# Designed miniproteins, single chains, part 104

Each design is a single chain, and the fold is of that chain. pLDDT is the mean over its residues in the fold that is shown.

## One batch from the design tools (miniprotein)

Design m3860
Fold by ESMFold2-Fast:
Structure m3860 (fold): chain A 80 residues (1-80)
Amino acid sequence: EEAKKALEELEKAGEALSNGDVETARKHLEKALEYAKKLKGEKGKKAAEELEKAIEALENGDFETAGEHLALAKKYLAES
């Protein structure tokens, strides 16, 4: 259930990022991170690590790197 909620938030974050809406993207990435941190196991932990990197990249204005880490987080959550 938490993995599904995290994935839903990541879909919204990816949409906001594609539209250049940094504030909305950050909000949804932070919510996804909260759900990912509640997951147990290696995949949940890796997803949380990638989400923290995505948020850091977004704060630095590196949208390409933020998108890469978001995609990795989605992959780990889908495998959890």
Scores: mean pLDDT 83

Design m3861
Fold by ESMFold2-Fast:
Structure m3861 (fold): chain A 55 residues (1-55)
Amino acid sequence: SEEEKKQIEELLNKFPYPEEAKEKALKAENLEEAKKILLDTEIEEALELMKKAVS
């Protein structure tokens, strides 16, 4: 819905997500799918930071 699109856009403004993640979130069928995509991206970013910290 249009309201779900607005909520997704607000989530994208919360964090400087990679462009690929933004595109996937905007193509999501609903808000829950978009949240999952963004959460998975945040987890991947955290894991990369952990790898760099121990390397």
Scores: mean pLDDT 75

Design m3862
Fold by ESMFold2-Fast:
Structure m3862 (fold): chain A 81 residues (1-81)
Amino acid sequence: MEEEIQKLVEEAAKAYHAGDYEKAIEYLKKAAELALERLEEAVLETDPNATEEEIEEAKKKLKERAEGLIKKIREEGEKAK
């Protein structure tokens, strides 16, 4: 799973360096989606007593970080107009 997420991040980086910002965003969205799906399992594996609230908070933080990175790449693409 981490390997699959890493491959998507690597593809995003390749697209970004090629100037394909939309492709880079697409791969980052897929990586974030997979990371979110696995976050609940990872949290519960580490702390079986983790509450629904704590899991949701972790998902929210991951989503915010991914959205921030996507926004930055989108802004860089717009400046390249």
Scores: mean pLDDT 77

Design m3863
Fold by ESMFold2-Fast:
Structure m3863 (fold): chain A 86 residues (1-86)
Amino acid sequence: AILLNKNAKSGDLVGGYLPESVRSRIYSPWLAAALGFTFSEKTFSNYPEVAEALISGEIAATYLTEPYPSIVAKQNKNIQIIYREA
């Protein structure tokens, strides 16, 4: 799933992902272009770190796999799931 911080503004960074995630690497540049954000690659070691960076506004958008999208969006009203995989 793709998540957005609702408080993100044009020019905010996108690119939090895990190094092994092929989907994250594909979606992050496309998402930055689609939303008008500046793409910057920032690598994290685990999903909780990516979620914290999104919640804190360090990154504007990211790709996460379940159950993290549902947990993060439910607990943080500023975080929105904008795309879900089938």
Scores: mean pLDDT 65

Design m3864
Fold by ESMFold2-Fast:
Structure m3864 (fold): chain A 100 residues (1-100)
Amino acid sequence: ISDELRRKLLTWFLNTDLEGSPMTRAKLGRLLLHLLTNAGRVVSREELLRVVFPDEKPGPDTLDKLVEKLRALLEEARAQGIPVVLREVPGQGYRLELAE
């Protein structure tokens, strides 16, 4: 992912009104930033849990719900010309990459 595309995605995210609690925005921001910093690499669920919930013991589905919210946001960003996709790698984790 290019620096220009990274900046476009982050700017779009910061200017987008998010449904849900204010804390959901902060968690989505941490999730997106960590995945974007590691774009093209598989990030494990354990690593994401540490980054997104550093001071919490989340419920079993909490990360999965945030991932689904992030996927929906990335689809909106793609519709606006920011072609970034989040892929699940079964048994390993998630990868953020350029949509083809």
Scores: mean pLDDT 73

Design m3865
Fold by ESMFold2-Fast:
Structure m3865 (fold): chain A 87 residues (1-87)
Amino acid sequence: MEERREELEREIERALADMYVGLGKYFESQGKYKEAADMYLKAAELYESIGDKEHAARVYRLAAESYQKAGDPRAEEIRKKAEELEK
């Protein structure tokens, strides 16, 4: 029973991450780069929590690019985190 709960929690986190990526892309299409970056950051943290380092790294890069477009200094820190995960 514990395994089924763990699988369900992982699926929920992945679905939430996918939704946040969709929201980030939507905000980017509206020119709302800070909001897009915030959504990508949440998605990347969820992918990381389920052990999907490849998706986490890609989405951290999207967050960094969006923060850079918004002029947010967090862009550099998030970019470094993506590089670390892609190792």
Scores: mean pLDDT 84

Design m3866
Fold by ESMFold2-Fast:
Structure m3866 (fold): chain A 86 residues (1-86)
Amino acid sequence: MMSDEEALEEAREALEAAEENIKRAEESEDLHEQYLLLTSARMWIIAAENLVSLIKDEEEREELLKRIEELRKRVEKLEEELEKKE
């Protein structure tokens, strides 16, 4: 059984990985690299969402959900920009 502390730590690590992949995608001029980085970012966001569902602390859960929403919006914006380049 995963503790709230363990789920919180793993969720934060997953969101850090997602944010790093998003930043790398934003800095890349290679369309193929951007798609791979955004795919990786989406996988990390999904992992974080699954971990957040295990957190019982309302305040910590709300903070992580906000961060997930912000990162999802950044991915959606980059995906829209990539679709325009096709």
Scores: mean pLDDT 83

Design m3867
Fold by ESMFold2-Fast:
Structure m3867 (fold): chain A 70 residues (1-70)
Amino acid sequence: MKAEEAERKLERLYELVARGDEEGALRELEELEKLGADEELLRRAKEALRAGDYGLALRYAQEAVEKLKE
């Protein structure tokens, strides 16, 4: 199911960010986009990630996944 897969990718995104794997984190954001998560929030998450604001990036990704579950 889309929501379960998105939740798993969000978990992996947290792991990748925690270990400093920005390329892996960017790929997981792209996978969330393919699952239909909010494109505007994911774009903001990518911008925050590239700026080194990992907390903000994770917050936007979480919001995108929450909208997908609804």
Scores: mean pLDDT 82

Design m3868
Fold by ESMFold2-Fast:
Structure m3868 (fold): chain A 61 residues (1-61)
Amino acid sequence: SVEEIEAEIRRLVDRANALGDELAQKEADGTVTPEERAAMGKELDAISARIVELGRRLEAA
């Protein structure tokens, strides 16, 4: 349903914001590793792709 798609998009946006905050904190603390940065980047890319897919489904509904 439209409501389920909107709820999933909201959860993905919240997750992306949480990851961004975590990365910023780790960078400020000097604790982020190249491997952690790469892993977080991959997760953000996957979230972005999923949001685009869900947005297209929402427009088609």
Scores: mean pLDDT 85

Design m3869
Fold by ESMFold2-Fast:
Structure m3869 (fold): chain A 68 residues (1-68)
Amino acid sequence: SLEDEIKEQIKAMEALAAKETNPEVKKILTDGAKEARKLLEQGKLEEAKKVIDETLRKVIEARSKAAA
C-alpha cells in the first residue's frame, strides 16, 4: 500500500540521516523525515510522498555540490 511504502521510505531516510556525516545532508534527511511522518500521522499520504520525493531530490543536489 502507499501507506506501507511511505513508512518504509521514512525509516530509510531516518537510517540514512543517522549514518550521514555531511551536516547539510543530515539536516535535509532529518527535516524531511519529520515532515513526512507528520503528514503520515494526519493521513495525508500523497503529501507525505511528495515531501519524501522532494527531500531525496535535495539530498542529490546537496551531495553533488559537496562533491564539487
Scores: mean pLDDT 85

Design m3870
Fold by ESMFold2-Fast:
Formats: sequence, structure tokens, C-alpha cells
Structure m3870 (fold): chain A 83 residues (1-83)
Amino acid sequence: MDNGLTLFQQGKYEDAKREFEKAIASVEKPDPQTLIYLGMAYFRLGKYEEAIRYFEKALADPNSSPLEKEFAQGMKEVAERKL
């Protein structure tokens, strides 16, 4: 996640997306924050349908914090308005 987050902060959204996808594939259960960052990377790339899918996965995860759920819901609504 740290490498993907660094790439995201540098505006390298395609590279960040690939690193977050690798992080998700390397674990049995993805961290909700990684799902949110992957959704954000898709959002920044204009891939709103894919972004919504990852925000929905974070919202469905009972391990997501209230702040993570609030953020994912807000970003999902913004992405839906782009469609």
C-alpha cells in the first residue's frame, strides 16, 4: 500500500492503480483503505464505474471505520454524478 499511496500522491494514478491491485491480489482479505485508494485511482483516471465498484466494496466491509464509510459513500455519490 505505501508504494501505491506514494505514486497516488505524486499524481501517477495509473501506476498507483497497478500497485493497489497488486496489494489486493497479495492478501486473503483486502484492507478497506486499500479498496478506497484503488477506487480513488480509478476515479482520477475517469473510470467512474470501476471507482464506484471499489467504493461499494469498502462500504460493504464491516471492518471499514465510520470515517472510511463516510468518505467512500461521498466519493461514490460524486462518481455517480459523473456518469
Scores: mean pLDDT 84

Design m3871
Fold by ESMFold2-Fast:
Order: sequence, then C-alpha cells, then structure tokens
Structure m3871 (fold): chain A 71 residues (1-71)
Amino acid sequence: SMEEKKKEMIDLVLDALELQIELARKAGTLTLSDEEVEKALERIREELEKADLETLEEMAKKAEEALKALE
C-alpha cells in the first residue's frame, strides 16, 4: 500500500539521519543531548509525513546512499 511504502521511506530517512547524528556526536562536531536528538527526529518525522511521495522517494534514495557510504 501507499501508506506502507511511505512509512518505509520515512523510516529509512530517519535511520540515516540518526546514524549521521550519532557519528557527529562521537566526532565531537555535534553537542546535542539524547533528548534533543529524539525531539528533533520527532519533528522531522512529522515534516516527512506531510511530504509528497515523489519527494520522499528522492530523500529515501539519498538516505540509502548515505548509509552505504558510512559502511
């Protein structure tokens, strides 16, 4: 379904972003607390839920590429 596909794309984007945030925190380039990270990810999730399918597909593809680059 479109709802399942949208959820999978949103989850992928958020997973990639969370990994990038954790890497930045460990590198010392980002000083956000765990609570601040969770709040930021929740706000981004809400924004992604409002995005059209085409935009989400592009973002998910970039997220996949980012995750592969970090491996």
Scores: mean pLDDT 82

Design m3872
Fold by ESMFold2-Fast:
Structure m3872 (fold): chain A 64 residues (1-64)
Amino acid sequence: MSKEEVESAAKSIAQHVVDSNPDASEEELIEKAREMARTAAEQLGMDVEEFEELTVKAVKELLS
């Protein structure tokens, strides 16, 4: 998987979490995003830690 593909996947998860939880706090959104990113990374054979960090970064960028 290319770096661009990994970043796009992370942004997609972040966007889904934010859109699905409009009343959630930033901390709640980050926790949900980490959980979903971990599951996705395990299913796709990606580095779990790196993918969680990219997804959390994407959530923070969406909220800024």
Scores: mean pLDDT 82

Design m3873
Fold by ESMFold2-Fast:
Structure m3873 (fold): chain A 58 residues (1-58)
Amino acid sequence: SEAKKYALQAKEAIENGDLEKARELSEYLPEGARLSVEVALLMNDKETAIKVLEFYAK
């Protein structure tokens, strides 16, 4: 799945501290995932952002 590829790359970007890249990559995910990741990152909740991305990476 294309979404799986971008979800894995966005997760890696968060783990590397590159939140801008993570936001850019999340734009290729379904709208619900993109919004959830954006909100989590705005709240400095990286754990929730990663959990959302892991759901789409499976």
Scores: mean pLDDT 83

Design m3874
Fold by ESMFold2-Fast:
Structure m3874 (fold): chain A 55 residues (1-55)
Amino acid sequence: VSEEIAKKFKEKGWTVEEVNEKLAEIIEKYREENKDKKSIDVEEFNKKIAEELLK
């Protein structure tokens, strides 16, 4: 997951700012879908990041 995400960042040519914007977008989406939970599941969260970036 981590290595594949890093490769996608390079493929897209994203800056740190662009990466942060994309991550914030993914986090907001995940939080909205799971607003009834007290905390996020780290495994699910990592999977969602991978799905959005790797797709």
Scores: mean pLDDT 67

Design m3875
Fold by ESMFold2-Fast:
Structure m3875 (fold): chain A 67 residues (1-67)
Amino acid sequence: MENAREAAIEALKKIEELSKTDPEKAKFLLEILADILEENNDLETAELVRQVLEGKLSIEEAIEKIK
């Protein structure tokens, strides 16, 4: 994926939808997303995803900050 920001937003929206039916899997996917973003040197977006994992930020708020 060339556009990491757009990909992260799409992933977060999908994870938010998944969290309503399978919150454990959604949490696991958030951790994977943060790791992928860190590997791609997108540290700012990775930090936002980690804040969602810590309950400091909602997925919607993270998407707004990434835009």
Scores: mean pLDDT 80

Design m3877
Fold by ESMFold2-Fast:
Structure m3877 (fold): chain A 60 residues (1-60)
Amino acid sequence: SHVIKIELDSEEAAKRAAEEVERRFPDVKATVEGKTVTLESDGEVTRLVGAALLAIGEGL
């Protein structure tokens, strides 16, 4: 499995990012802890990177 952790500017940003990732990438597990979003997938690394980029965009 592959894991990416992203720290965003606020807990609200982290929650929005996780919700959007789950909507667009249902195969990626998004977990929120404070300002940090942890993305996990057993699939392709490129797909997980795509989810991470979406999370960063939503956190803006």
Scores: mean pLDDT 81

Design m3878
Fold by ESMFold2-Fast:
Structure m3878 (fold): chain A 60 residues (1-60)
Amino acid sequence: MLEEIEKAILEFLRSHPDKEFTARELADFLGVSQSAVSRALRRLEAEGRVRRRGDRYGLA
């Protein structure tokens, strides 16, 4: 489940280059809970796959 959410986030961000999204916005677009998206984003950030600026995330 979490790996599937990570994959969906990366695919979404690749489809929207140069844009940054909050965890809430990503949760709304992907149809999943904000808490699940926040956990996936923390893992992706730790792996260097996404960048965080304040509350917004984009591709690394």
Scores: mean pLDDT 83

Design m3879
Fold by ESMFold2-Fast:
Structure m3879 (fold): chain A 78 residues (1-78)
Amino acid sequence: SDEELARRLGLSREEVLEIQVLEAFKTMIDALEKIMNERLKKRKNVSKEEFEQYKKDLETLSAIKKRLDEEIARLRAR
C-alpha cells in the first residue's frame, strides 16, 4: 500500500504520490525512446538531417529522464 511505502521510505503520502507520478513519466519516456530506436532501425534510407533530428530528440529525452531521476532521488532522500 502507499502508506506502507511511505513508512518504509520515511515519506508523507503526498511525497509518495509525487514520486509515483515522476516514475510514471520516466516509464513513458523509456517507452518513447524504445519506439524511436525501433523506428531508426527499420529505416533503410535516413537523411543526415532526419538522423540528426532523431539524435537530438533522443538526447532531449535522455536529459529529461536524468532530471526526473535527480528529482526522485531528492524526494527519496528527504
Scores: mean pLDDT 77

Design m3880
Fold by ESMFold2-Fast:
Structure m3880 (fold): chain A 60 residues (1-60)
Amino acid sequence: SLREVMKAAVELAKRKGRNIVTPEDVEEAAKRLGVEPETVARYLLGKDVEQLENVLKGLE
């Protein structure tokens, strides 16, 4: 799901000490969840970690 990929991308960015999601984070998160990176990049790439954490709080 988008929620799972978003959560993985946020955790990867935080692990690397970044406050923004990079192409590398998107690719690794998508690979981990078995989805195509281009499908989720629109929602994740270049977004602030704080912004995405707020989105995650709204997802069920």
Scores: mean pLDDT 79

Design m3881
Fold by ESMFold2-Fast:
Structure m3881 (fold): chain A 66 residues (1-66)
Amino acid sequence: MSLEELKEAVKKAAEAMSNPEVRQLLLDGLDAAETKEELYRAVMKALNQASDADIDAFAAALEKAV
């Protein structure tokens, strides 16, 4: 999977999250990421601010997007 494909999968999974602040933090991090490593760091940073419910929703949506 390319960086662009990973970004699209993560953007789609982010739509499942209920907290708009956490979702926006993730989307901003995705836009700034130029490598897969930076993308993983952006995802981890956003999930650190997310509720358990949002983490579960994101994970379930991401599994369906990849």
Scores: mean pLDDT 82

Design m3882
Fold by ESMFold2-Fast:
Structure m3882 (fold): chain A 98 residues (1-98)
Amino acid sequence: MVEEYEKEAIEYLKKGGIPEEEAKEIVKRIIEEAEKAGLDRLLVAEALKYEAAARLTGDEAYARRALALRRELAAQLGLEEEAAEEVARLEARLAARR
């Protein structure tokens, strides 16, 4: 499951114009940082997939899933304020597009 989400995240980043090697390094770095922090690798990989998909497509369903996963990860770190800021940034970006 983790490897599937990592692969899908890389594909969405590539479709968004990021070179494959850079996309792989971004995903790898974030997963490694998450492991060092004691975060759930599966949740991090799933969040990366939906964040990349939301950025590429502008689909609200992907954005909402990414936000839900971001909130769960923030709760594991005790960073609820950081999750609120991330939500506000994504809401502002969606408003600016349409």
Scores: mean pLDDT 72

Design m3883
Fold by ESMFold2-Fast:
Structure m3883 (fold): chain A 64 residues (1-64)
Amino acid sequence: NEDGERSREAGIRAAEAGEGAAAGAAKWDTVQNGDKEGALETSRAAEEAGLAGGARLGRIAAER
């Protein structure tokens, strides 16, 4: 059952990847449920907001 064994390993690998993602960190479990695409856009918006705020605050802090 060469093909059967390889299919079985592929299935185990896929299941392991899913479980690993959920067990890796609670945040990933949330991202998995929050839709990969939606989570990506949210992260991007958050980083852009953070970068914009950080850059402005950096300049203001330098001037004080």
Scores: mean pLDDT 51

Design m3885
Fold by ESMFold2-Fast:
Structure m3885 (fold): chain A 66 residues (1-66)
Amino acid sequence: MTPEEVAALLRIAKAVQDALLNGDLDTAIEKAREEGERLIKESPNPEAVKRATDRLLAALEAVKAG
């Protein structure tokens, strides 16, 4: 992963952690999407942020499906 992807992943992961401590997996998935979309709009490299967001969302959806 690029450094920009790692930075985005860590920020989205924090939002997921906060949501999981105070809610459920569905809330965490929603917060991951919201934070990812926000970071894409603010980022000089939106493609890297999108890859990080998609990767984390795929992991959360896989947990939900299992």
Scores: mean pLDDT 78

Design m3886
Fold by ESMFold2-Fast:
Structure m3886 (fold): chain A 68 residues (1-68)
Amino acid sequence: MIITAEQLEKALVRAIVEHGLVIPNEVGRALAEAAKEGLTPEELRELMLKLGFSEEQAEIIVEIAESL
């Protein structure tokens, strides 16, 4: 499964609204830009962890993105 930049952007918005995550717009845009080549769920999780998100936050975002 490949997660697109659009799916990731929607997942970030849902994580903020449904799970109360605080994600700066600049970080969200950087993630969407990185996803232009497409990311697997595992690659997205690893990228989130590298950007300083917790494992719990990364799993929430990956789960939402996979559902889209």
Scores: mean pLDDT 77

Design m3887
Fold by ESMFold2-Fast:
Structure m3887 (fold): chain A 81 residues (1-81)
Amino acid sequence: SLKEELLKAAEEYKKLSKEAVEASGGTPEEAKELVKQALEKGKKLKELAKKAGAKVEITEPVIASDDKPGVTEGEVKIEFP
């Protein structure tokens, strides 16, 4: 179902966001790649939400400057109709 696909996409988004935070402590290149993957999943999540008639609020993971690599973990909130 669309609801199941949406929930799975949200889990994948959260996982990638968390992995980006973990990678930011030692591998800034990996952290940047994981942030990009999370943003792509976030885009898919928004598309699925629109099809399901659900409201989605996404807080994107934020990567710090190159001289201070760090990532703020992203969040997702889903409200079904």
Scores: mean pLDDT 77

Design m3888
Fold by ESMFold2-Fast:
Structure m3888 (fold): chain A 73 residues (1-73)
Amino acid sequence: MLLARIEATVPVDKLEEIKEKILSHPEVLEVRASPDGLISVTALVEDEEAAQKLVEFIESLGAKVLSLRIEPV
């Protein structure tokens, strides 16, 4: 299992909607949001493929992923 840290930007008018959708994902532990549209997502994922699928899910909501950091747990 891996700890995934994802930083993304979202449109400020959709910030709360996108945050709630990301939080509803079963692997997501925490989402932190800035009023300017920057979000930080913390998740526990099985492997790098699961991390990539989470990034794709986040991007499908209209977010632009800036970084993905993965560390072993």
Scores: mean pLDDT 85

Design m3889
Fold by ESMFold2-Fast:
Structure m3889 (fold): chain A 77 residues (1-77)
Amino acid sequence: SAIEKAEELVRKAKELARQGADYYNQGRYEEAAALFDEAADLYEKASELVEGERKQEYLKQAATLRDLAAQLRAAAA
């Protein structure tokens, strides 16, 4: 079902964000940013499979991860 596919994408996104946090803790900001962008991509894909409040939640998570990635790239420069 669409909801099962969305939940799988969100699970993968959470795992990528966790890996990104691990790279951040190592001072590897560009690698962390890349993983946060990949996690954001998965939240955006999940948002296409749902509607209402859940869609808004996924889009908000994606935007937050994109902003974090941009901040880390700025810090790496």
Scores: mean pLDDT 90

Design m3890
Fold by ESMFold2-Fast:
Structure m3890 (fold): chain A 76 residues (1-76)
Amino acid sequence: SAEEQAQYEELLKLSPEERAKREDAFRQNYLKQVLELTDKYMAGEISKDEYLEKMKQLNKEYKTQQALFKKADEEG
């Protein structure tokens, strides 16, 4: 998409050190969201179906972003 291309181009403008820092921050945020979602499920605040659907969406978003970081690291 145009948004993914713009994001990729922004990553290419960063130094390797800045990209690594941004990737780590993104990974930490992903882990925080996974833990929060799991806690809500364990507390009975969301159904199992809602939990699985939200986890699937979160994992899809995470994999998409990881691919952009990997591509920027390989190309930059």
Scores: mean pLDDT 84

Design m3891
Fold by ESMFold2-Fast:
Formats: sequence, structure tokens, C-alpha cells
Structure m3891 (fold): chain A 79 residues (1-79)
Amino acid sequence: EEEKRKEAIELIGEAGKHAVATSADPARAAELARRAIEAIEKGDLETAIRYLEELKRLAEESGDARAVELVERAIRLLK
């Protein structure tokens, strides 16, 4: 569904910004968000979810509850 994918991309962009600000590895956080968006644009939702699970783990390690929430919402939209 295009609407759900568009909302997921917006949530991933926001989560990536939060994770970049709070992460010990901001370059990795930015790359994971970018790779997830690229995968959605290619229709590879399974790969997108894998990158989002990695981004969620990174956010959990930094204690960024907001980034975790945004990533979980994006994953739900893609399933």
C-alpha cells in the first residue's frame, strides 16, 4: 500500500534524525535509515524491515525511546 509505505518513509526519516543525534555511531544510524528507505523504494520490504530492526537495536543501546517508537511504527506499517 503506497500510503503506508510513504508514512513509513517519513517515520524512518524522523527516527534516523533522532538516532543520529543520540547514537555512539551516528554514521551507522544514518546509513541504516537510508538503506531502509532505499529498500522500501525498491519494493524489498523484507530487507527494509531487517535494516529497521538494526536501527531499533542501535536506538535501544543509546536509550532513545523516541527513535525506538518511530522505528516500531514503521515496521508495523510494512508488515
Scores: mean pLDDT 84

Design m3892
Fold by ESMFold2-Fast:
Structure m3892 (fold): chain A 61 residues (1-61)
Amino acid sequence: SHAEDLARALAAARAAAEAGDGTAARVSAWEMQKLGLPAAVPAPYGAPPEEDVRAAEAGGA
């Protein structure tokens, strides 16, 4: 489960970075932080809305 969460978060972060999707990058950075990983995605924006984070978590979990 934890390894799967890490793999999922990293895959999402890579996809967001490659696509240049700022919203997805922000969400991915928050998921990585939640899992104790350093946020490496360039997310110059502030924290994403809780609804966006919750929706991403529901889709992944």
Scores: mean pLDDT 60

Design m3893
Fold by ESMFold2-Fast:
Structure m3893 (fold): chain A 105 residues (1-105)
Amino acid sequence: SIVDVLKKRFEQALKSGDLKEIALEYAFFYSIVLYTEEKLPIDEIVEKVYKEVKEFFPDVELPEEEIRNIVLSEIALLEVYPEVREEILKLSKEMIERIKKLYHP
């Protein structure tokens, strides 16, 4: 399932210790929460994600345009898999909390 693919990708990023890969996963899952639960417009999601990624990962180079591409990618994924949106939202919240505990305690 797509949920299992997302879980495996996240666990691999954490195991790698690659801060850029971890920041990309954080941006992806945080975007899902802001879009699905908070119903924010795309430009506001991009702004919030960019600011929080810079706060948690200040040494990671992630330009705003790359964050925008991540936001658009997660929206496309949710439109392709509408039947698992609730599972993806729950997963996204769990992954965000795991990253926050490790990088912003």
Scores: mean pLDDT 86

Design m3894
Fold by ESMFold2-Fast:
Structure m3894 (fold): chain A 82 residues (1-82)
Amino acid sequence: MSDAQIASHFKTKNPGDIVLVAPIKGITTSGADLVAALKAAGATQIKTIGDKILVQTPASKADKVKAVLDKFGMPVIKSFAI
């Protein structure tokens, strides 16, 4: 999936926001817990596309969001500005 294809899923254009892409790998925990943790870390939008989770976040919060994804076994494979 290209950066342009991923960016098209996010309608909000906030300067300084980035999108983090991670594979969804067999989440044994509640998806609600993951979403709550991502939002608490500063994620503004969360979407799932196929086997991937896409998280929009201010660049200043990116490291916190990456840490949450890593804790849930979903290491970030791609990031880009929108």
Scores: mean pLDDT 73

Design m3895
Fold by ESMFold2-Fast:
Structure m3895 (fold): chain A 75 residues (1-75)
Amino acid sequence: MIEVDPDATPEEILEKARELFEEAKKKYPNDKSFIQTLERYVAEIERAAEAGDKERAVEVAQNLIDTIKHFEKLK
């Protein structure tokens, strides 16, 4: 699922973000700037999950998804 589930916990959002990040690394291993950008988003989601901040986790996860969609449109 590439959309953030509104019923998901911050921990579930983080797990999905990590899955998307691993898939992006597998698809685009030579696009280091793109991978580094996704890595920063995953780190931000991790901090939000640790703080119990579901709104922040959703916001950053959506930015992660939008970044992947935008990058894939350019390929």
Scores: mean pLDDT 80

Design m3896
Fold by ESMFold2-Fast:
Structure m3896 (fold): chain A 71 residues (1-71)
Amino acid sequence: METKTVEITVPASWDGKKVSEVRGYIASKAGLSYVYVPPSLDVTLTAGEKYKVTLDLLPFNTGRLKSLEKL
């Protein structure tokens, strides 16, 4: 399965937000129209954290969050 990796840094405005609440930014950064976030990976973000986000590429220019690694 094709994968794509992007890095994100959590800004102060995202403090206390879940990954699903910022999926649009992740999708945009990855060049995708939508990213599906499994409940098991829908973690709460803390300002200043940096993450390596790996996505499984799906049909219709969509992706699914495969892993979220704190840097």
Scores: mean pLDDT 83

